# Ledger of designs, part 13: designed miniproteins, single chains, continued (3)

Each design is a single chain, and the fold is of that chain. pLDDT is the mean over its residues in the fold that is shown.

## One batch from the design tools (miniprotein)

Design m8420
Fold by ESMFold2-Fast:
Structure m8420 (fold): chain A 120 residues (1-120)
Amino acid sequence: SEIDLKLEELRKKWDELREKAQKLLDLLRTKDPELAAELEALVNEIDELLGLIIDAVKNGDWEKAKEYIERLLELISELKKRLEEIIERFKDDAEIVKVAEEVISLLDEISRLLEEIKEL
């Protein structure tokens, strides 16, 4: 079904993002371990909420799925803002900037996919 394909795309995009986020976290831990811990907590909260969305959709609980999608879009906006702050703070670190920009790009793709799922 269309929903199953979009959920599979969402899982693939999130797995790609988690891999890049882990690289960013490893880079940040050497410079600011508190910032890395805060970012890791936000990534983990998003991961948990994605699982809840998938489960709600599988159970046919569309109202609950939409509530989780709205919350996830809010957290994605928050993560994107934190990443933009990281890019500005570490602008002289080309590797941090590159990885953070890649994560933001994936967040934009995930946000679009979530909006498409919500409209089904």
Scores: mean pLDDT 89

Design m8421
Fold by ESMFold2-Fast:
Structure m8421 (fold): chain A 92 residues (1-92)
Amino acid sequence: IEKIRELAEKLVEAILAGDIEKAREYFKELMKAANEASENEKDTETLTKIIGQLFRILSALVALELGDISAEEAAALVREAAEEIIKLLEES
């Protein structure tokens, strides 16, 4: 869980700095950490919700790269999605 929180913070910092390449790398690491943290999860509903939040982060990064949203909007979406992932993992 702490690793996911740290990676989400780094991802947000990269987004706000305009470093899209680093943001993509931190997202890959965040996805890996979430997968590792959920490897023993047997509840399909919880896994589906985690996947949904990861997809929300990916969609925010794509929208940011296309200029459809601001860096601040993308950062807010990433923070919200990461907190939901952490909550789902803590409640499991």
Scores: mean pLDDT 79

Design m8422
Fold by ESMFold2-Fast:
Structure m8422 (fold): chain A 113 residues (1-113)
Amino acid sequence: SFVEKLEKIIEELEEILKQLKNEEARRAVRDAIREIKRIKELAEKGELDESLQNAALRVAEQLVRAAREALEAEKRGDEEALKRAILEIEIGTGLLRMIIGVANIIKRNEELK
């Protein structure tokens, strides 16, 4: 299910977070985990349609990839790669916030009709 895929992504991000030493990278991954958990909650309540689920899953998968890139960059001491990975995580987190915003607008419009 969509929820089970998000749970696996959350677990993987939490394992990456345990290994990260850079404070900015840790903050970015924590923020990403928080927003993925919010997406999961919306899906469990039936407040996230299939198109938003598909968009959220693609973004969450990109966030895992970026978090792995951050961890590998940190292990190599590649500051430029780490900075790019952190930015990619921040962009993905912003996209999840936009998806949550759209879901909330749809819910409000349904409650007003």
Scores: mean pLDDT 90

Design m8423
Fold by ESMFold2-Fast:
Structure m8423 (fold): chain A 81 residues (1-81)
Amino acid sequence: SERLEALREAEERVEEVIAEMRAAGKPEEEIRLVEAAAVLARAELKRLEGIPLSAEEQAAVAEARRVLEEARELRARRAAE
């Protein structure tokens, strides 16, 4: 599963990006979005490799989707006047 090895390297890169965002003073909301996107990307790669998601991973994916949806709604509300 070379894809899982590539995912681990990508996860390392995401951690670097998050650390850089924190150092740059980016809002916690933006950092949470990057974290949520990483959870979804990991789950998708596992599915492509034919690896079923555990119940815990399925719950994490559902939560990540909620975080992204809530952020979308907040941005839309902030854009309204």
Scores: mean pLDDT 77

Design m8424
Fold by ESMFold2-Fast:
Structure m8424 (fold): chain A 90 residues (1-90)
Amino acid sequence: MKEEEEKKLREEIKKKIDEILEREKLPPLSEEEKEKAAEAGLLIMREGLSPAEAAKRLGIPVGHAMLGALAAQEVELEKKAEELKKEKEE
């Protein structure tokens, strides 16, 4: 991925993390925790790391890395759905 694409994806993942936490009525993460969780999601996507490996590298709980991975997956699925709609022009 291009570096600018990764930065936009990181911001989208952070927003998705907030949405998931609000939906589940869980307390919000700090800005630093959200940033690291989003970074974990990106590392899992780019490097193929497990959530546990990403969590160890960033010094965050495995649950935060899993949250980042889930948010990243939802963002990618939404982007693929939009690309499919554009390809079909309907």
Scores: mean pLDDT 77

Design m8425
Fold by ESMFold2-Fast:
Structure m8425 (fold): chain A 88 residues (1-88)
Amino acid sequence: MLEEIGRAARELALREGLPEEEAERAARELVRRVERLGELAEAAGLDGRRVVELAREELRALLAGDEAAAAEARARLGALMREAYARL
């Protein structure tokens, strides 16, 4: 899951015209952010794997050019994290 997120993020950054070094850095930063959000969800008693799944869905949708699906995944992740913060 996290490896797939990193690969998809790097691929998307390269398609947006970032140099390889910057794309790799952006991908690593996104993976760290997703891991942290998953940990926060778990601490709140929610399924942290769902955070990783939604992040993956957003990136896959962006790679497919489906901005509506990407926005939907992002909205679901945002709702999940708002619930997590409300429980913490």
Scores: mean pLDDT 86

Design m8426
Fold by ESMFold2-Fast:
Structure m8426 (fold): chain A 89 residues (1-89)
Amino acid sequence: SAPKVKEKGFLDEEKDYQYYEKETEGVEVDKEREFEAYGGEEIDKMKEELKKLEEEIEKEGAEMVRLRYEQWVDENGNLHERLEAAYAK
């Protein structure tokens, strides 16, 4: 454990991934393989949500859609940073 770390947005998500991985480690599965599978699915969902937001913005042109996205980015870090954190080896 490390009590003094950067804990902003994507770092919290990274900890969640570690907890999930730890929980499944006790079964007869390959930890590395299982982590990749779960990480990939969650990352794909995040990318899909971004695509939907972009399409909504183009269709409606609503600033509120963009503001919601920016708020999400501010709270969770941008998707690029989250993806790098999740797949950093």
Scores: mean pLDDT 51

Design m8427
Fold by ESMFold2-Fast:
Structure m8427 (fold): chain A 69 residues (1-69)
Amino acid sequence: MSEEDKAALLQSIDDTAEYVRSLDIPEEEKEELLAKLEELKALVEAEKYEEALALAGEIQRRLAELLAR
């Protein structure tokens, strides 16, 4: 992964965090998602991309579940 790809991933995580903050969902769910996004950002910064991909998938599934209700 290039340094530009890493920067793009970090920006995408920040954009997703802004989106989560804007959602009309329970505060506990919002806090959980924001905490997971911070963990995802740390994994990307540490270049633990396999763990980051797994966590990103978990976050996406959780968002889909919350938005379907």
Scores: mean pLDDT 81

Design m8428
Fold by ESMFold2-Fast:
Order: structure tokens, then C-alpha cells, then sequence
Structure m8428 (fold): chain A 104 residues (1-104)
């Protein structure tokens, strides 16, 4: 179903965000920027693979990708700001996932 597919997509997004967060703990700022670049590419691949028809799910993932990409390119971003933003994105995805699971 579309609902089950959207849940599977968001579970993969959450997995990638949590993996990135773990890598960030021991990363330099330069390594953190590379982790964000890799994360954006992997999230873009998920968006292309799943092609969510739900506008809310699509818009949320597109906004997450834009945020991650912006962090990778922001010369002024600190490692602490990158970690905080990824933690906020994890919370957003967990909230959306909980909402969709309540509908299943």
C-alpha cells in the first residue's frame, strides 16, 4: 500500500540520519561536511527510488535534503550546528513516522 511504502521510506530516511549522527560524533568539521554531502546524495536516491505520491511526505523529504545539502555547503556552519540540525531532522522524521503508523 502507499501508506506502508511511505512508512518504509521514512524508516530508511531515519536509519540514514541516525547513521550520519553516529559518524558525526568523532568527525572533524571537514569530515562532517563530507558526511552531510554523502547523506544528501543517499536521501536523493531514496526520493527517486520511492517516488512518494503523498505531498506531505515528498515535501518533508525534499526539505530534509535541502537542509542537509545547505549544511554541506555552508562555510560558516560549525560541527555543533550540524549535529544539532541532524538531531532536529531525526525528531521531525520520528514524529511524521509515528503519525503515519497511527494511520496503519
Amino acid sequence: SDLERNIALLEEVLRLLKEALKRLENASLEEAKEIMRELAERLEELLKKYEPKDEGVRAALEEIIATVRALAEDESATKEEIIETVEELIAQVEALLARLRAEA
Scores: mean pLDDT 89

Design m8429
Fold by ESMFold2-Fast:
Structure m8429 (fold): chain A 85 residues (1-85)
Amino acid sequence: TVRPLEGLVTLQVSGKTKTATKDGVTVTVTVDENGNITITVTASKESGVTAVASATENGKVVSVVQLRARLKAGETVTGATELKS
């Protein structure tokens, strides 16, 4: 049975990176200067993953991305989105 991992990461829009690891799943979120969010998920064992990343500017949420994936052991999945005005 695949167990879902939920993670919410909030970052300011300014080229910041956050990394979180839980239950053999590593989630890395990067936000560039234009508010584009990249989520990279690596699993060390078979896992269902739901990762949500939010970019904030001046205390307001300006972009949100959500990645849902089912991964095999040793698999890496990358999701990216553009900030839409």
Scores: mean pLDDT 66

Design m8430
Fold by ESMFold2-Fast:
Structure m8430 (fold): chain A 61 residues (1-61)
Amino acid sequence: SAQDRNFALFRALLDHAVRELADDPAALERARGSILAMAREEGLPEEQLAELDAHFRALAA
């Protein structure tokens, strides 16, 4: 579905942000905020937004 494709896209964007901004926590947090805001604007449900946030936290740990 379009929702599943969008989820996969935003997950990939978070993966990229963690990889590129690992040494800049402030930039990484701004990137996280922007990506999650875009995902919300694209209509991802709160459960998928929570999954993206949990995925991000696991990668950034």
Scores: mean pLDDT 85

Design m8431
Fold by ESMFold2-Fast:
Structure m8431 (fold): chain A 48 residues (1-48)
Amino acid sequence: MQEEIQQAREQAEYARELAERTGTIMGSFFRRLADGMEQYAKELEEQL
């Protein structure tokens, strides 16, 4: 659980970095991916 939360946060940050480095269309995709991973991490924290 704790490791999963950390991994989700790290993946969210990585996706955000990719969004900044990628063109507009792909950047939009990576931003949505990052938001989803952040939401998943929050849900795991709330269950803990």
Scores: mean pLDDT 75

Design m8432
Fold by ESMFold2-Fast:
Structure m8432 (fold): chain A 114 residues (1-114)
Amino acid sequence: SLEEEARKRALEIIDKMMADPRMLPIREPVDPEIFPTAPEVLDDPVSLGQIRRDIESGRIRTFDELLARLDQMEANIRKYLSEDDPLRQTALKALAEMKKELEKLKKEIEEKAK
């Protein structure tokens, strides 16, 4: 559960990733000037900024909900960036690193709850 300490630490990980230049394509809502076809192929647009706001508002309450939003973000990257686009590979690598940090945090919080 993303309660007081877990929520604060999850936000710190997201803020670190928002500062990572590899996350530019997914930091804020998809820029139609950079990705003009994204609104045509994305049924559920997800940005790091929106995920951060959803954690602060309590719309995302668990690590599983947070990881599910990151999985949707990964699916979106794979839909609107071609396999040959270096931005796709860079963003997917950065997202995988963030997911690992969040999964480690989830494990640490679950172990403290025992």
Scores: mean pLDDT 73

Design m8433
Fold by ESMFold2-Fast:
Structure m8433 (fold): chain A 62 residues (1-62)
Amino acid sequence: SIQDLVDEIVLGLINKDEEKIIESIQKLFKSKGLKEPSKEEIRELLKDEEKLKEYIQKVVES
């Protein structure tokens, strides 16, 4: 479910598991029928955790 993917992203952030965060974000976008962000785009967002959280929230609400 979408919520399970969000939970995986949160767990990845807590555990500093970059690969898990990237995979979960890409799956979230695919589940929403949106263009998947590249690994490089996601890594850029990871530099600002608050901005990343806002971005994920907007995708979930779309």
Scores: mean pLDDT 83

Design m8434
Fold by ESMFold2-Fast:
Structure m8434 (fold): chain A 70 residues (1-70)
Amino acid sequence: MKEEVEKLIKEAEKLAEKTSPEDYQKFLDIANKIVELMGKLPKELQDEALKKLHELFKKRFPIAVNELKY
């Protein structure tokens, strides 16, 4: 469980740096899997995984986040 979440986070990190539409969809699919597996982790690790997922989402969608602030 814990190792699976860490592996998915690493995959999402690599995809967050890519700009193709295909990698965008793969990023979303992996992010959804992380959220599903988070529910099976201890609370401390759930908070860590949620924070990391938020950081990855922000990195992948910086334009959308920046537009909302204008």
Scores: mean pLDDT 69

Design m8435
Fold by ESMFold2-Fast:
Structure m8435 (fold): chain A 71 residues (1-71)
Amino acid sequence: APSKEELVEEARAYLTAAAEALAARGTPEGRVLALVLQAEIAALDEDAATLSLEELEARNRRAKARADAWV
């Protein structure tokens, strides 16, 4: 099973890819969504300290789904 650190870095990669794709669109909506994702990225390290492994895996799956939808 992946460690918490591995799950955080995987989630960071997915959220970063999604934020970059949204920002690259140049739309007002894309800019707002990119800022929301950047805030989620900033919270990743604190979340790793407070969330269980199962919660981190669930968050990682959601991050991947967002990247798959927007990249």
Scores: mean pLDDT 79

Design m8436
Fold by ESMFold2-Fast:
Structure m8436 (fold): chain A 87 residues (1-87)
Amino acid sequence: IDLKSLKPGEVLEGEDLLEQLKQSPEVVMVIENAPITKEDLEELAKDPEVEKLVFLKGNKATVYTPEQALTEVDLSEVETLFIIGKK
């Protein structure tokens, strides 16, 4: 998966999506089975090394900028968060 080509608001769907995202060199952190708080998103929005956030639930992943995630993401629906870095 070319994570640099993904646009905010895009939705990816596929059975192997979790494994494919974990193998991407652009993924700097994976958060699984931990509650993501609004404060966590605020810190990610301040981090200049964070380019995008990918929120996975089941076989569906949605792409956001950190700023968009603060207003648009329902954190109760998140199973896995992938943090996409600039480097």
Scores: mean pLDDT 77

Design m8437
Fold by ESMFold2-Fast:
Structure m8437 (fold): chain A 73 residues (1-73)
Amino acid sequence: MKEELKKKGDEYKKIGEETGDPRAFARAAAYYFLAGDYKKATEYMIQAVKLGATTEDIREAIREAIKEYEKLK
């Protein structure tokens, strides 16, 4: 479970790096947070905000990550 969440975080991080999409970095941060990797969660949330992620983008990313986390339980 924890490893699956980290893997999803890594996948969204890669998408953010390839596309520059701030929403992808917000999703990566949300998955890292749920995996207990607070350092990476903080790092990629800052990156998302720097790239222009809105409060709504962050809220949606967290909601989506929680929904996926519940499926992995």
Scores: mean pLDDT 83

Design m8438
Fold by ESMFold2-Fast:
Parts: structure tokens; C-alpha cells; sequence
Structure m8438 (fold): chain A 92 residues (1-92)
């Protein structure tokens, strides 16, 4: 379930906060909710995280989403200096 995926991602990516992991999972189509404040904290945490860590975490999130039959794959996530989130994905 989602809690198990969150636990695994926290073990693999200790540089990412739990809110950041939840936001990545929500973007990958998981049924994860965040309050506006948690989402703000998650975005700030992701903006500060190394790009390589974000890319690898998205790869794992996409793999779990694929196993659940989510019809969208997130191929790119970019967080600008302005805090704008740019998401690229494709339909499966």
C-alpha cells in the first residue's frame, strides 16, 4: 500500500522529507493527499534536493505506479528558482 511505498522511499532517499516523498507519489498518480502547508514544505524540500535524488525517486515512484496500472508516466520534474513546478509526462 501507499504507506509501504513511502517507507521504502524514505529508506532509499533519506535526503528527501516525508512530505517531499508524498508529493512525488501524488504527482505519480498515487492516492496521497497533502494540506496546502505540507505541499509548500514539500516543494521547498524538493527545490533544495539534488536533481539526481529527485530523478531517482521519480523513477521508483513511476515503477510502483506502473505496477498499479496508473496510465501516466512522469518523465521529467523541474522546480525553478521561482518555485514553479514543471512536470512532463506521457500517457501509457
Amino acid sequence: EVDEVIKELKERFPELSENAIKLLLALAGFDVSLTPEEARQALEDLRKAPKEVIDEALKFANEYARKRGVPVEITKLTITEDGVVEIEGRLL
Scores: mean pLDDT 71

Design m8439
Fold by ESMFold2-Fast:
Structure m8439 (fold): chain A 61 residues (1-61)
Amino acid sequence: HMKEQAKKGAEELKKEVPEEVADILREGMTGTPEQGRENFAKAYEMLKKIEEDLKKRLEEL
């Protein structure tokens, strides 16, 4: 059951990631390899925008 705690920790980290990004990643893992590549590319673009937003917020603090 210690393995379940480790999985719970990973799931909590995924939940802290924006749900929109998590949904795209989930669809990429369940689709075809071609769909996976496109979905991962979209997720990467979304993460870049989130990172830029976070950097801006940190600079304003």
Scores: mean pLDDT 64

Design m8440
Fold by ESMFold2-Fast:
Structure m8440 (fold): chain A 56 residues (1-56)
Amino acid sequence: SATVRRVAMHDTGLSEAELSRLEHETLSEAELAALGRKYGVSVAALRSLSAALRQN
């Protein structure tokens, strides 16, 4: 997950804390939408990232 986390921080601008939250918590659609608006990332991309973080 360290490699996925590093790439995600570079590509999305999400902090390590936000990525940890995405990895360990089930976020609501409203929470994902708020993150997407803040960082310019789609909800679909955040869901894919959450899955990738959990698998690595």
Scores: mean pLDDT 79

Design m8441
Fold by ESMFold2-Fast:
Structure m8441 (fold): chain A 87 residues (1-87)
Amino acid sequence: SMEEREKILKEAEELAKEAKEKIEKAMSQNTDPSVIAALKIAEQEIEKLIKEMKELVEKNAPLSELKKVYEELKELVRAIEKFIEKA
């Protein structure tokens, strides 16, 4: 349904916003250029997945495809959080 699609996208955008805030904080507290570069790439990958999800909603793609990209976003955020904890 349209309501379910909008709800998934909203949850994804909220998750992405929180992840980006954590990335920005980690970058501000780190002086290692390689760590900063990795975090910038991670931020770009989050933006890419959100853009893909928006395009899937706009073109009325199957809900299963939208949910698949949302799971990819969740996995990416989890990996980023683990990386930040070790940096």
Scores: mean pLDDT 87

Design m8442
Fold by ESMFold2-Fast:
Structure m8442 (fold): chain A 63 residues (1-63)
Amino acid sequence: VEELYEEALKAIDNGDFEKAIEAVRKLAQLPGREAREAISRVLGYALKKYGEKFALKLGKPLL
């Protein structure tokens, strides 16, 4: 969970949208509260840095 969370944040910082989506997808496949909290933090970080459209697109793999 921690490693995927760090990869997602780095991808967002670098503007690597595809890598960020992949990290969130992998987090979504993991069971437990830690994975859910990590996804929420990643989406919140994306929203703060790039705005709502980017955060929604990043969350699309969860649907």
Scores: mean pLDDT 72

Design m8443
Fold by ESMFold2-Fast:
Structure m8443 (fold): chain A 72 residues (1-72)
Amino acid sequence: MPQKYAVTVHYEGDVKPVVDAIKEGGGKVLVSDPETGVVVAEAEDEETAKRTKERAESLSGTTKVVVTPIAR
């Protein structure tokens, strides 16, 4: 069974490039908090989580990306 992952992106500046990167990676945006510069996305499997992380990390405004397995 594929393990679901949470991808937490810390960013500065515009949230739109972060949301677009998550969607292009196949992730689903769960939470967006512009005040703290954080977006949390759900990835359906490890490959989706990896692609979403790599896309988010390629953005100039991204400061940190954390991938965490989601328990059932």
Scores: mean pLDDT 80

Design m8444
Fold by ESMFold2-Fast:
Structure m8444 (fold): chain A 90 residues (1-90)
Amino acid sequence: SMREKELEEERKKLLEKIDELSKKVTELDKEFEKNGGPIEAHIELGVAEVALAVAKVVLENNEATEDLLEETKKLIEQAEKLIERAKKIA
């Protein structure tokens, strides 16, 4: 159905955003290791990495439903906020 195609397209977009944010976490973690970041920044990045990993596993191993996409989108948004906070603290 058209709805199933729309949900699959949304899942693909969320997975692409997870990949983008995961790369950003990796880059910031490397920067903090080189320049010495405060422990709080490392914790924020670690929590963000876990949230992104959970969202990815959920999206890859379950049927794309509106509820699934809404819940995983919230996890991704939480991770993005944690990344932004880590960047501001460092």
Scores: mean pLDDT 86

Design m8445
Fold by ESMFold2-Fast:
Parts: C-alpha cells; structure tokens; sequence
Structure m8445 (fold): chain A 97 residues (1-97)
C-alpha cells in the first residue's frame, strides 16, 4: 500500500534537500529559490501551518501554468496573496532576501 502521508512528506523533504545540495551548482538562483520553497512548503504542510488543500491547489497551478522557475515563484506569491497565506508570504520574503 502507499506510505502514510506524514512519512511520505518527511521522506520527500529529505530527498529534495539532498537533490538540491547535489544540484545547487547547476541551478539558477531562481531554481534554487523554487527548490527551497518546495522543501519548506512540504515542511509547513507536515507541521499543519499550511492546509494540505492549499498545498495541492498551489502545486496544481504551478504544474499547469509555470514554464520556468521565475514564473513559478511569481505564481506562488500571487497565490499566497490571493488566499492571505501569511506564513507562505513570510517564507517567500525570506527566500528573496
């Protein structure tokens, strides 16, 4: 059967962190920022700071509309502003600093 959702999220977070570290030299600054955003979104969802339905809606919008990392980051910010997701907005501001 499938892994429990919480265990899947923890394993996915670790996998993406390892992939980011390995690929960091080959990524653009925007791609690094997007990868860090993805890791933190998984962590926030796991900690209950981001509703899973909001996380799913964001990833669905990114998959449908984002053709590059810069566009994906812009979509994530617009999504966070539209839904008043203050923790996600704070995260995006930290990643841009």
Amino acid sequence: GPLPEAEFEERLERFLAEQLAEAERNLTPEEVQLARLALELIRMAREGRLPLEDARALFARLAAEADDAATALAIAREFAEERKLEDLLALLDELEA
Scores: mean pLDDT 73

Design m8446
Fold by ESMFold2-Fast:
Structure m8446 (fold): chain A 100 residues (1-100)
Amino acid sequence: MEEDIEKIKELMLEFMKKNNVPEEWIESFEKIMEKMKEEKASLGDVLLAVMGFLIGLLRAGLISLEEAIELIKKIGEAVNLSEETVKQLIDTVKDAAARA
């Protein structure tokens, strides 16, 4: 939904700016989110893109695993994800961190 995409976008932008993420990452994220909004992407597709960005930031050493987990929880609350879905997203980012 367009409203859910905007909520996710704002939370991600606030998170990236708070953690002093380089402007190039922020601009790339904004461009992807606008394109997904234009293409009327599903919430699942948007969450997949967000997870890809979080894993990228984590592997680049720009954020911690703890910060990524807290953001996933905030996104889940903002767009009314089930506890099971939030757990699956957290397990995904933990697995990605363990493989790095």
Scores: mean pLDDT 83

Design m8447
Fold by ESMFold2-Fast:
Structure m8447 (fold): chain A 76 residues (1-76)
Amino acid sequence: GKEEAIKKALEEAKDVSEELRKKMVGYAEEYVNYHYPEESEEKKAELIAKVIKELAKKAKSKEDLEKFLELTKNFK
């Protein structure tokens, strides 16, 4: 289900804090709901997992990830 897909994606970010993982999930959920509001719950779960994996790949440092999340919190 959705939770299992997200959990698997977070395995790529296992070395980040629980608080930062929660922020990554929140960002991914807002991103997907904003850009893909009409998609099925199953497709949204897949997209959320992909966003989390991309955030983990972009995290050269925890500070870089926090800055990225701050800059992208408002979607247009």
Scores: mean pLDDT 70

Design m8448
Fold by ESMFold2-Fast:
Structure m8448 (fold): chain A 97 residues (1-97)
Amino acid sequence: MEPPSEEELRDAAEFLLSLKDLPNAGPVNEFAYELGEKIKELLEEGKSPEEILEELAPYTIDWHKKISGKSLSEEEAKGAVEALIVVAAEKYREKNK
């Protein structure tokens, strides 16, 4: 998968951050919110999309291990983060149409 664009990362972060306002958030929404905050922080620091994915991979590995007890590889974690960003950006655009 090609790395997401900076615009997709911004849209994804906004969607993920909005999930904290939903009742009955649960662990997935907590992770999504934290991921959104981290993406926003890295974008504000001027990090490239590739650098952001590299920073998010270990964060995703830690979360997956906490929830499932299984370790993702760095490559699997990067793929999962890329997929999540694409879906979150699409949901943000859908919600704000």
Scores: mean pLDDT 75

Design m8449
Fold by ESMFold2-Fast:
Structure m8449 (fold): chain A 106 residues (1-106)
Amino acid sequence: MGLDLPLSKEHQELLEKKAKELEELLKKAKEYALKNEEKFEEYVEKAKKKIEEVKELAKKEKDENFRKLLEQLATLAEGTLEVIKTYKEKGKEAALELAKKLHAEL
């Protein structure tokens, strides 16, 4: 199930914004994985940078629920990035099996 912990409106909006930013970057990395090596590497690095930004927000956060949700978002994004890398290197079936194990998307 999704992000079910109670948050302030400001924390909810920030979490949704960071999740959307990560989703867009990971979607672009997947799109370029088999089509354009330079753009794939560009979006992989952008996704890694955004994951680190989310981790830094979690480290500075005093609200326990918001911190846990930021940490979960970063973990899910890292898992999805590994699935996308597996898709590029080993193909769709290997990527889908990894996605099942990590509860991540391809």
Scores: mean pLDDT 83

Design m8450
Fold by ESMFold2-Fast:
Structure m8450 (fold): chain A 94 residues (1-94)
Amino acid sequence: SVLELKREFIERLYLLSKETKGKPLTLEEAAERLGLSVEKLRKYFNLYYSNILGEEVTLSDEAILRSIKNPAPLDIEIKLTEKFVPDEEFLKLL
């Protein structure tokens, strides 16, 4: 199901955050470890925050990396991704 794919994506994001704690991380490394291209990773975060804020936003690479390193609690991140990232758009990122 798309919900299971969203959950697995957020679980990978959490693992990445934990494994890179106190270490530098590039957007290219983050994308590779999440199984995405850099373009798709940027699209995910821009879509996610645009939908949360109710306006089109383009995040800097630094803002995306801060978001990756400082996630909300796992259950909240899953609920936010379910609510704010439409299933069709999420599948286009995989």
Scores: mean pLDDT 86

Design m8451
Fold by ESMFold2-Fast:
Structure m8451 (fold): chain A 60 residues (1-60)
Amino acid sequence: SKEEEAARAAEAAGNAAVRDLLLGRLSAQDAQTKGREAGREAAEKAGASWEEARRMLHEM
């Protein structure tokens, strides 16, 4: 579904921010901000709201 596509895109964007944090490329605060914003943009691009994608992601 569109919500599942959005959730997967948001998860991938969040994981990328966490990976940069672990590699020392970002501070924890910057990783949190970038992950949240990138995830929201990825969800919107996939055609779902961030809240719908976040709810679906928790069910996966």
Scores: mean pLDDT 69

Design m8452
Fold by ESMFold2-Fast:
Structure m8452 (fold): chain A 97 residues (1-97)
Amino acid sequence: LTPEQEREVLAAIALIGLSVGAYSAEKQGLTEIAKLFREAADLLVEADRTGSVELYDKAIEVTKEAAEKARQAGHEDLARLAENVIKVLEEYKKLVE
């Protein structure tokens, strides 16, 4: 894959992960965690549209908060999902630098 194609694939994977996290959290009544996943997804979409590294950093930060809150609430599966999304976003940043 070209670096541009790899970047688009990583962005798509991260967005899917955040969307699944939001849906799963909402179905479990975890409103604040669902909100954080949706906020991170919105930030990622805007970052991809604008090419803003700053918005990518913010998406990572919000996703880390979602992971922490999920872990504190005993939802290890949601915490792991958020952690996997963070790893994907960090790989994306290496391709933009």
Scores: mean pLDDT 84

Design m8453
Fold by ESMFold2-Fast:
Structure m8453 (fold): chain A 81 residues (1-81)
Amino acid sequence: SEAQEAGRRGQERMDENLDDEEAAIKAAVEGAKAAAEAAGKEMSEEEIEAVKEMARLRVLAHKEGEEVMEERARKLEEALA
């Protein structure tokens, strides 16, 4: 469906921009608005804020994943020294 395609495209654009929080948020909001429009509905401000928060959490999870991998690498280096 058009709504599913718009949502998937928005998620892909957000995933492409996880290194840039503002770009990721913008992509997520634009994708969500496009999906809502394709479904014949308008998003409320609360729904837009929820999408922004979701995008922020995904960016944070991506960064936390990097920090966890760096910490694991550090511990392995210490164990091998």
Scores: mean pLDDT 75

